# Ledger of designs, part 91: designed miniproteins, single chains, continued (3)

Each design is a single chain, and the fold is of that chain. pLDDT is the mean over its residues in the fold that is shown.

## One batch from the design tools (miniprotein)

Design m11362
Fold by ESMFold2-Fast:
Structure m11362 (fold): chain A 65 residues (1-65)
Amino acid sequence: SLEELLREEARKRGLTEAVIERLLEVLRQVSAARPVPEEEIPFIINGFLAGESVEEIINTPVPAS
């Protein structure tokens, strides 16, 4: 599942369980607004760590090409 992929990627990066739970809340809100491909999981984590809001992450569905 997307949630398991996010948990594994976040743990691989050494993030705490508290941060992982916040990231899961973000993932759920993004997924409610639009479809999320598996390839976007690292970008959601990067956006969150960079201080982007959930709204900013929703409105950036692909890396700007």
Scores: mean pLDDT 79

Design m11363
Fold by ESMFold2-Fast:
Structure m11363 (fold): chain A 66 residues (1-66)
Amino acid sequence: AAARKATQERADLMWQAGQYYSLGLKYAKEDKEKAIEYYLKAAELYRQVGEDGMAEYLRKKAEALK
């Protein structure tokens, strides 16, 4: 497999985080437990790329659904 550059790896993780965030929004009205799971997955990915503010925002959003 071809090696990825750091900027491309960061972009891929940011894209995945955005996808989980979108799934969290989709399930927030239908299945709060799934929404919480997706928000926490997005938060972990944002933290991995150094977006701590967004990660904390999503953790608080997940907590608000409990």
Scores: mean pLDDT 78

Design m11364
Fold by ESMFold2-Fast:
Structure m11364 (fold): chain A 83 residues (1-83)
Amino acid sequence: MEAALEEILAWQEEVVAKTGTLTPEEIAEMRARARAAAANADALGKQMLLRMAALLRRLPSLNDAEVQAAVEAEAKKIAEQLA
């Protein structure tokens, strides 16, 4: 399971590089928060990473505005849970 989560995070970096719609800094911040959550609350952290991966898989079915809003919503939820 942990290897799969790392592959998902690597795929997120690849998506950023290919699409240019998400900045590397934004993804890095979200990944750092998700990994911190995984370390401190294993079940919660893993759920946040899986949810983020599921969200990114829907990118082809989302408009640019919807993609931005969805990414911001996930980042905010991760930040709130880590606060």
Scores: mean pLDDT 59

Design m11365
Fold by ESMFold2-Fast:
Structure m11365 (fold): chain A 87 residues (1-87)
Amino acid sequence: GNYYLGMGDYDGAIQSYQQQLSRDPNNVQAWINLGIAYYNQGNYDQAVDYFNRALSIDPNSTVARNMLSMALDQQGDTDRSQQLRQS
């Protein structure tokens, strides 16, 4: 990681999810979990990328769509976030 949070082992969790995805890149839940880990670290750009990847595999994932909306809100992209909530 580029910074230390002082509490929680997000770097260990991220490494584990990345290893899972290197073996099974279609694991939607691992993409969602990776996005959540980056979201919790405040890295909303990476979180958006990972949630978009989950949706590219499973476009009907309500969890991935909701998490993407939340990450876009944190980036200040409220128009795209609202559009996801209305669709």
Scores: mean pLDDT 76

Design m11366
Fold by ESMFold2-Fast:
Structure m11366 (fold): chain A 74 residues (1-74)
Amino acid sequence: MEEVKKILKEIEEAEKKGKEALEELAKEKEKLPEEEREKMVAAMRLYHLMKEKGLSEKEAWELVEEELKRREEA
């Protein structure tokens, strides 16, 4: 959770700096191990839920957490 929230903050900060900064961040994360990529995917999902649905960070995280729990059980 904390690691995913940290990536979310990095995405938000990169967007404030502009598209070029966001693309640079994405390239850096692409080089990371598979576990870190999974966290990146979760952070992107959170970001989309917050932007598209207008959900708070807490609400978006609860949805992502439920999705992760279902995958673990399946």
Scores: mean pLDDT 71

Design m11367
Fold by ESMFold2-Fast:
Structure m11367 (fold): chain A 63 residues (1-63)
Amino acid sequence: MEEEIEREVRIALAEMMAAIAKVTGDPRYEEVLKHAEEAIAAYEAGDWEKADEHFQRARDLLR
């Protein structure tokens, strides 16, 4: 139950990061978009380790 809720929240956050990247059109955000999409795919596949790695990379690029 908790893992399912956290997965949905993480996917929603990654989708928001991807949406911001697409709207902004900045080359820096192309890398954010790539990692956000990889994170979403990994979360959907249940690969939490890979998903967390890509999610963290996307967040670090947005700092």
Scores: mean pLDDT 76

Design m11368
Fold by ESMFold2-Fast:
Structure m11368 (fold): chain A 71 residues (1-71)
Amino acid sequence: MKEKALEYIDKAKEYIEQGKWKEARKYIKEAGELISELFDDGAAVAEVNRYLTEKLGEYGRYQREQTRAAE
């Protein structure tokens, strides 16, 4: 279910903003499992899951840069 996967991604973002990376990673994994069930191509699913993990890391870097720029 796409909506539930997006909900888990939103939860992961919230935990990243709180600095709780362990919890964020748990939600990334849950979202990845749901996405895996939505597609027949495991290779495509693996790539999407990798991109989600990378985007959340990018979001963390972006937040850090924005905080510095606002100073």
Scores: mean pLDDT 65

Design m11369
Fold by ESMFold2-Fast:
Structure m11369 (fold): chain A 129 residues (1-129)
Amino acid sequence: SELAELKQQAADSPVVQKFLQNLQGDLARLEVLLSEGLSPEEAVSTLVNNTVSKISDAAAKAELEKLGQQIVASAKAGDFDTLEVDLTQFYLLLAQLQGVQGPEPQEIAKQAAELVSKQVVALLKKASS
């Protein structure tokens, strides 16, 4: 998978590898939630709320809560283009909070955030059909 290739590129960065593992976990959890009959709105709400609940920094938590609310609203409306953009920003903020620093680690995290957000949208579209 493309995510496994990014993990190989991040072999020297434990922080980036952990970030990629968390994104892979979100994809797996989303697939399970949708297979159990949750709506796109319910499944996405479960994922973003679980992530936001773990944030200790008040300013970052408020920003992620705002993005999370926008992501859930987009899922409910079927606005997957807006959802992909906002989810990518959500994951990039998480990468920064988890200590992803430097141009190469940040580029890998950006590629992973974009890839995973696109895969989330594909799963939500399939569940909505």
Scores: mean pLDDT 88

Design m11370
Fold by ESMFold2-Fast:
Structure m11370 (fold): chain A 74 residues (1-74)
Amino acid sequence: MREELLREAEIALEVMKASIAEKIAEKALEAGDLEKAREAIEELRRSAEKLRELGAEERAREIEERVRELEEKL
């Protein structure tokens, strides 16, 4: 039980981090701040990788797709 609860909490945290990074990347791209956009996209990639490690495959795939969309705008 404890390990399952901690894993669920970690998944929720990574999903939240990904959401924040996505919004930062979008805002940075709109502002023309390509360096911040790249940093935010890289953070998004790291969150997707951690979600895969935690077994949240579908969420990881959604984030990876969003990474591709954002990179197309770089």
Scores: mean pLDDT 83

Design m11371
Fold by ESMFold2-Fast:
Structure m11371 (fold): chain A 59 residues (1-59)
Amino acid sequence: SMQDLLQNARNGTQTAVRHQLNTSLVDSTVQGLRDWGLNQLGDQTRRQAQNRRNRLLRS
């Protein structure tokens, strides 16, 4: 019917837009996780150096 054809057209357009948005979100999330991980590694290294210094002060 005409209503089925219109519904299928709307659903198809919504699905295509959703797929495009999901791809952009995945790329942004991957970049964010990478940058976050690099920052955390730097912070961890600094904290480990401080912990070793504290251990030396106790030994």
Scores: mean pLDDT 69

Design m11372
Fold by ESMFold2-Fast:
Structure m11372 (fold): chain A 69 residues (1-69)
Amino acid sequence: APSLAERIAAALANHGRALVARGLSAEEAKALVRAGVDRLLAENPGLLSEEEREYVLRAAEEAIDEAAA
């Protein structure tokens, strides 16, 4: 079964693609995803390690860049 970080990464990648599909720029979509992750971690302290947070953000940013190309 995928880890919690892998599941969150997949959900954020899908969300990022949807933002681009709605006409947001890659930069705008990345800013919204990052703000969403920061809010999630503020509400759930310790939910993700520093490495897991980086992994999740990279997966979402890569999906956004691919969708915007």
Scores: mean pLDDT 86

Design m11373
Fold by ESMFold2-Fast:
Structure m11373 (fold): chain A 60 residues (1-60)
Amino acid sequence: MKVTEIEINDITRLIAAALIVIGELPEAEVKIEGNKLIIKHPDDPELTKKVEELKKIFGD
């Protein structure tokens, strides 16, 4: 399992990012911790690429 943390200081963007992960990455577990979106997913190159793309779009 691989863990990716995305820091999102806007609560609306943080919730939107969490919903996208839940909808598009069903193999991932999502946790919100303060201003961080924590994504726990299999160590899969395709899933990792999608998570890193989300980090670039939503991350501060």
Scores: mean pLDDT 80

Design m11374
Fold by ESMFold2-Fast:
Structure m11374 (fold): chain A 80 residues (1-80)
Amino acid sequence: AALLADLAALASALLAAATDPIAVTLLAAALEALAQGDAALAAASALAAVATLTAAGQATAAAADLLALASAILALLKAA
């Protein structure tokens, strides 16, 4: 689905820019979950990565987009 592709693209961009080891691990976990088809785990890992990046002072426009997209995926999963 387009939403999962967008989540993967944003997670990959943040992974390339991230210097916090916990954020790197969480972003890698989100990409692995997407590769396995687990959208809920991918969204949860992406949300955790954004929280870690924000705490590290690495909040960016890409992190905000990732938060919005991951939240939208979680909302769709809860509604289904």
Scores: mean pLDDT 74

Design m11375
Fold by ESMFold2-Fast:
Structure m11375 (fold): chain A 81 residues (1-81)
Amino acid sequence: SNEFYIKKLEEIEKELEEKLKEVKDEKLKEEIEKAIKEIKEIKKELETKDLSVEQQIGYVLRAIGILLDIELKIEELKKKE
């Protein structure tokens, strides 16, 4: 159901919001804010459109990719001491 995939998107959004609180770098904060905005738009697509299960899975995978990209950027920043 739409509710299951929406809940997964909400979990990803919360994880990004937690990352935003922990990050001190201003440029990375802006990238996380943009990521959160994109997750919110994806969530709106699932809430407002009659999407197939395959399309909903595709959006969740995209959201996971956004989260992973931010996590990689946080780790790269930490390695710079």
Scores: mean pLDDT 86

Design m11376
Fold by ESMFold2-Fast:
Structure m11376 (fold): chain A 80 residues (1-80)
Amino acid sequence: SAEDYLKKGNELLKEGKYEEAIKWYQKAISLDPNYAEAYLNLGKAYDKMGKKEQAISLYERALKIDPNNEEAKKLLEKVK
């Protein structure tokens, strides 16, 4: 499921395996294109890699899907 792919991505993100985490988050998004948390965590992976522009775009996508997501708002403020 999309949630299982998100969980695998989160595990890899915690291990510092950012490129691998990205692949699993992309799989989650492919199954559920409206999965705000998957876009949020994909953004975190890009942010950890220093790819700030990609992270901003993904945090904005998460907020478009879930406008009241406080974590997405905080991460977007921090990365700007």
Scores: mean pLDDT 88

Design m11378
Fold by ESMFold2-Fast:
Structure m11378 (fold): chain A 72 residues (1-72)
Amino acid sequence: GKEEALKALEELLKAAKEKGDERAARSAQIAIDNVRRGDYEGAGRALVEVANVAPELLPLVKKAAEALHSSI
């Protein structure tokens, strides 16, 4: 649900910040903001951007994508 999607995205945001990847962190934050306002399409686009700029975060991106799919 929405809570699981937000938790997965917050974990992704934390990982991006710990790596110092400002682009990935910004895109993860945009995904969180989109989920909070019910824009799951916008959240999906932001999540794709995280994967593009920080492919090393792909396992966390996949976890967040699965949680988003379960929220739709």
Scores: mean pLDDT 84

Design m11379
Fold by ESMFold2-Fast:
Structure m11379 (fold): chain A 56 residues (1-56)
Amino acid sequence: GPLTEEQEKQLEELAEKVAEKLNKPKEEVLEQLRNNDEEIWQLMYLEEAEKAREEV
């Protein structure tokens, strides 16, 4: 379904972070996220897990 304005903002923030990690344009990453590309979502999940380990 259509994203809310808050969800779109979060999606843009995620796209920016992934774009930096993959050294790709944010525009390309944003399109992959909108298409529910599981590879991109997996990369974000792993990044969050790595940060959680640093807090321990």
Scores: mean pLDDT 68

Design m11380
Fold by ESMFold2-Fast:
Structure m11380 (fold): chain A 88 residues (1-88)
Amino acid sequence: MAEAEAKLKAVIEKAEKEMQKVRDEGIKNKLPLEEGLKKLDEVREKAVEEIQKIAKEMNVPQELVDKAAGKLLEIHLRYSMELKDELS
């Protein structure tokens, strides 16, 4: 349980750092908005796959999986909004 929670938190932390880089580079390089959003979607999809893998391998309770997915969605929404604000 505690080990599974730590692994889920690590996935979320990695995804947040990658999304932050996508936002920072997108703004700096003036990427088309749709390209920046696609890159954020790719980071989210990879994180979802990793969360599902951890959940299956470690028999993680669904409530913890849902909590991790919710945090990931919140982070994705935040960086998507920042890209929309800066690039559109």
Scores: mean pLDDT 85

Design m11381
Fold by ESMFold2-Fast:
Structure m11381 (fold): chain A 58 residues (1-58)
Amino acid sequence: MELVREALRERPEVAEGVIALGEALGLSEKQMLEFAREAVRDDPELEARVEEALRRLE
């Protein structure tokens, strides 16, 4: 959860939405970050932050 909030800290409403959806669906933090990446595809700066968070899980 911390990686999702960190990557999306400039859009906390998106971060909390992704976390709430992920908790409801039983998603892992990696799956939540992959979903967040698709959700912010139109914001290259946020997409880059989500990609960085995904790399930290590798």
Scores: mean pLDDT 79

Design m11382
Fold by ESMFold2-Fast:
Structure m11382 (fold): chain A 65 residues (1-65)
Amino acid sequence: DEKAKEYAEKAAEYAKKKDFEKAGEYLAEMLELITGEKVDKEKAIEGAKELSGEELAKLAEEMGL
């Protein structure tokens, strides 16, 4: 769970920098830790593009991170 927080913070940071490939990698890692299921990197990158840096930061906060 602390690892999920770290990945969420990094995903938000990279999304703010417009590095959606890195944001997607960290988003996938976070989701895999939370759901216990494998996440497709390509789908995670699309998810990161749909979320603004502000929305990703808010998601991390809402998850108690």
Scores: mean pLDDT 72

Design m11383
Fold by ESMFold2-Fast:
Structure m11383 (fold): chain A 107 residues (1-107)
Amino acid sequence: MELLEKLKDPDPEVREEAARALGERAEEVGEAAVEPLIEALKDPSPEVREAAARALGQLARRAGLEVGEKAVEALEEALKDPSKEVREAALEALVEIGIRKIEEAVR
């Protein structure tokens, strides 16, 4: 998938846009985006890390994906990120994952 290749682009703006697009297209991309986005949470660019955290939340919430324990652990680590925007995105993603787990349990 072209978006997954763009997550590895040398330009951080291209990587940020790819992470954002993966979140927006969560239903189309599905589970294939989970591991690459977990890796993007460790990106040197705070803008890429923020976009990756938001995208993981969108995969759980919009696509109804079980993103798994590894994604939750990576997002919990992102709560300690030096960037306030990354910490806020990680918190929002964890809330979205929690909401999805409650909805899945009720169905």
Scores: mean pLDDT 81

Design m11384
Fold by ESMFold2-Fast:
Structure m11384 (fold): chain A 58 residues (1-58)
Amino acid sequence: SEELELTEEYVKRLQEVVDEIKEKLDAGEISLKEAYELFKQAEEKLNEEFERELEKLK
C-alpha cells in the first residue's frame, strides 16, 4: 500500500541519517552534542515530509 511504502521510506531515510551521523561521530568529526542536534533537525524535517505525504493519501 502507499501508506506502507511511505512508512518504509521514512524508516529507511531515518536509518540513513543515523548511519551518517554515527560514521561522523566514530571518525571524531563531530561531538555527541552536534550528533544529537543533527539528528533532531533531520528527524523534524523527515516527520514534516512524512505527515505531508500521508495527508495527500487521505
Scores: mean pLDDT 82

Design m11385
Fold by ESMFold2-Fast:
Structure m11385 (fold): chain A 99 residues (1-99)
Amino acid sequence: SLKEEAERLLEEAERLLEEAERLIKEAEELYKKGGDKEEVKKLLEEAIRLAEEALRLALEAARLAEEAGDKELLLRAIGLALRAIGLIFDAELGLEKVK
């Protein structure tokens, strides 16, 4: 069903966001220790890639939720999309600091 497909996409988006958040935290710890700037950059770039993919999945889930008439699922999808945007912003700021 549209609802089941939307729920599946949201589960994948949430998994990707958790991984992106973990990579951002790893990058922050490496930066605090005075670690390799190129390694910090790679972690942040991967976090952006995962968060961008999560955003794409969350937006597709929002479309399916709207078509299914499931307002709660639509709001969850919008929430995950906003979280993805926030993580992209945080990682981009991190990249700016590493220059």
Scores: mean pLDDT 91

Design m11386
Fold by ESMFold2-Fast:
Structure m11386 (fold): chain A 50 residues (1-50)
Amino acid sequence: SEEEIKELRELIERLKKEAEDLKSKGDYGGARLLERQAKDTEKILKELEK
């Protein structure tokens, strides 16, 4: 549904922002994990948008 797509987009945005914050603090390992989660969520979103 459109609501599910919106929630996933909001999750992706949050994960990316947290990853950027971690990078600014020098936590590249934590940032990489969040970037991976965001990428995996983006793949799910793309499948739902087919």
Scores: mean pLDDT 84

Design m11387
Fold by ESMFold2-Fast:
Structure m11387 (fold): chain A 102 residues (1-102)
Amino acid sequence: MRLSLEEFLSLPDLVKAFLFVSLLTDVSKPGALEEALERARADPQGVLELGEKLFGPNFREILFRKYDKNKDGYVSVDEIADFMGLKSDEEKRRLEELLLER
């Protein structure tokens, strides 16, 4: 899976909130990925509002740029997983499922 900036911006607020929480948490630890998802699901709007307060109106673009490791204008599941320190195929599959959630 590979997401352009426009596709990333169109992701559900839950997914964007999850990606922001995951920047603040070591999600490679056992259970941390599910904990980050639960935190995002509890208050996705509040998480995104916090991001906007900290990073300003371009917060969602800044979030995209943090995951766009190779700076090609696209974010892949592998780039997100590498940034998060995820090592197993099972963890990467779980991440892909979250990114496909509508």
Scores: mean pLDDT 75

Design m11388
Fold by ESMFold2-Fast:
Structure m11388 (fold): chain A 75 residues (1-75)
Amino acid sequence: SEEDEVYQKALDLLVKAHKEINEALEKGDFDRVKEIVQKAKKEIDELMKKLSPERQENLKLVFDSFVEKVERKLA
């Protein structure tokens, strides 16, 4: 379904963001890490508008887990 494609696109965006964050961390570019997280949030929020309430809640949990993992790498 179109909703399944949107959800998969959101997951793919987070995978790409993780890769970009790891590259930025290897360079010690913490400002770039913040930019990547901010961009990912904006893109996820836009995709979330196209999802059912149940899938929106699931994607929020996935995104929160993503942010937590990034914050742990910065600590």
Scores: mean pLDDT 86

Design m11389
Fold by ESMFold2-Fast:
Structure m11389 (fold): chain A 60 residues (1-60)
Amino acid sequence: MELLEESIEEAIASLQKLSIKEFRERLEVFGIKLSDEEIRELKRDREKLKELIKEIVDKL
């Protein structure tokens, strides 16, 4: 869990550096389609970002 948490933290930091457009395009690569409003909410909520990253990893 500790190593997984560190990897998730790094992924969150990387995603938070992206613009809304870049964030949307990145999510589409993983088959996730969200509106700009939903992306804005995700960028403001670290817990939701963590859940999203875990969901993406679980699908790989």
Scores: mean pLDDT 73

Design m11391
Fold by ESMFold2-Fast:
Structure m11391 (fold): chain A 74 residues (1-74)
Amino acid sequence: TDQSLQHSMQVAIENSKKFLKQGDFKGAGDYLEGAAISAQQLGQTQKSKQLLLQSAKVYEPVDPDKSKKLQQQA
């Protein structure tokens, strides 16, 4: 349950790093957003906000509207 959510969050963060390294900003942003959702379900509010802001930064060059929504959600 919570351990599975923590594992899912860590996997999503690692996948975001891989996608970012290969220049896939949408893929990286999607994984960071997924990690933020997992953090929120774990009650890790500050971590969730941080991940949403990181997703927003990654989305900015490819989808500025999505980036702005993620910033407002954080």
Scores: mean pLDDT 86

Design m11392
Fold by ESMFold2-Fast:
Structure m11392 (fold): chain A 68 residues (1-68)
Amino acid sequence: GLGELAAQLARAAIESIKAGDKETAIYLLNQIIELGVLPELAKKAIEALKEGKVEEALKLLEKIAEAA
């Protein structure tokens, strides 16, 4: 369902961040927002990435992957 897709996108975003590709991670987070699954957590993860708070962004993405 949509939750399973959001979890997959969140895991892909985590891997993108680990690879240094913040742009792809933000793109994937925006896809999660469009799905309407945990959009507030996805928005917080985007803001954390914009602020350079990579560890906080990863924690938020893990929460999305586990809760979606």
Scores: mean pLDDT 87

Design m11393
Fold by ESMFold2-Fast:
Structure m11393 (fold): chain A 100 residues (1-100)
Amino acid sequence: SLEDRLVEEAVARVRELAKKYGLSDEQIDRLIAAFRNVVRALVAKARDLGLTEEQIRRVLDAMIDAVEKLLKEKGKSATVEEIVRAAVQAAMDEIDRILK
């Protein structure tokens, strides 16, 4: 489905960033498991709010940008919990901006 494609594309992008910034395989696996669940929930919420595919892609881009910013600043010291929290906050901020 489109939702499955959007989720797996976002997950693949976050996996590549985590590898680039030197996270361990264990941290990457934990991050990807948490991130897949969060992305799926956010995509569902965005669709319920009437966002278009283009707008949902902007939300996902904001999430991934927040992940990259945190990894660039903290590298290996970034926790899975911090990464997920930053991504969720960026997604919510972007949804709010779109709905204005």
Scores: mean pLDDT 88

Design m11394
Fold by ESMFold2-Fast:
Structure m11394 (fold): chain A 57 residues (1-57)
Amino acid sequence: SAVEARVVIAEAERLLAEGKISEEELRRIHQLAEQGDIATAAALLREALKRHEEEQR
């Protein structure tokens, strides 16, 4: 839904501002969310965040 797409994009933008994901990862998440593939967009966001957390260990 448009609401779910907006939430995923907003969360990705917040994480980019915090330096927790890359601009490339944000662009991919945004494209998937705009296409209505919310599940894949959310999964990609989680994977990107997990990679960042693993590097900050």
Scores: mean pLDDT 80

Design m11395
Fold by ESMFold2-Fast:
Structure m11395 (fold): chain A 69 residues (1-69)
Amino acid sequence: SKAEELARKALESVRQGNYDEAIKYAEEALKVDPNNPLAYRVLASAYYKKGDFEKAEEWRRKAEQALAA
């Protein structure tokens, strides 16, 4: 699916250290599938790697809620 493709691109961007690109692809994945747990996890990881711990915790919490639904 398009959401899976975007989430895959977000993961690849994290692997390459391109955290802003990873955030963009993960946000696009959530626009296609708002319940994609991988996109939430990528957002949490990317913000953490950028040192934005407040946003990282927000997205970690959202990931937990998406997995619980």
Scores: mean pLDDT 84

Design m11396
Fold by ESMFold2-Fast:
Structure m11396 (fold): chain A 68 residues (1-68)
Amino acid sequence: KEVEERVKRLERALELEPDNADIYLSLGKAYYEMNEYEKAIEYFEKALQLDPSNEEARKLLEEVKKKL
């Protein structure tokens, strides 16, 4: 319930700041908490495209891939 509300807020934030890597990272984390691993991967990949040096996004991407 709270995670779904967080996703909606982050999606709105992304409309305002479409190039913000931190918003993509947060969306990936929210989908990961919801066990929606394919969507989590998409958002972590977007975060890494915008900020390739983000170690947290890289580690989380590896963890999610192991769940598939």
Scores: mean pLDDT 83

Design m11397
Fold by ESMFold2-Fast:
Structure m11397 (fold): chain A 71 residues (1-71)
Amino acid sequence: SSAEEAKELIDRAGVLAALGRLEEAIRLLQEALTLVKNPEAKELIERAIEALRRGDVETALELLGRAAKLL
């Protein structure tokens, strides 16, 4: 399902972000946004992307964990 595909992309993005591969993590999260229909989860993923753009990996991982629980 699109929700399972989005969760997989979020999980992989989290791993990449933890490894400092921020541009790759952002790319996967942008792909996940095309699959997510829940507006709260979508907003959390968008906020996570902005956190990664600032280099705030800790905040991004927290937001991604919250988004995944809504999918």
Scores: mean pLDDT 91

Design m11398
Fold by ESMFold2-Fast:
Structure m11398 (fold): chain A 74 residues (1-74)
Amino acid sequence: MEEEEAVDRVAEAGRKAIEDTLKKYGIDGQVEAYRKGVEVVRREAERLGLSDTALRYAIGKVNLALAELIKKEK
């Protein structure tokens, strides 16, 4: 239960980093947005002591968020 909440918080931080990067560079910054999102997720997951499984779930959520944001720009 606490781990699921932590995964959601970590994924939200990563999604925010992606949004901020895309606002700055547009769709051409999608690769940098992904890198920043994953970096934030890994950093926050390490800070919270998340398991490898929880980290993978958070990264998966960030990948889905990036895909949705890219589709919206088409």
Scores: mean pLDDT 78

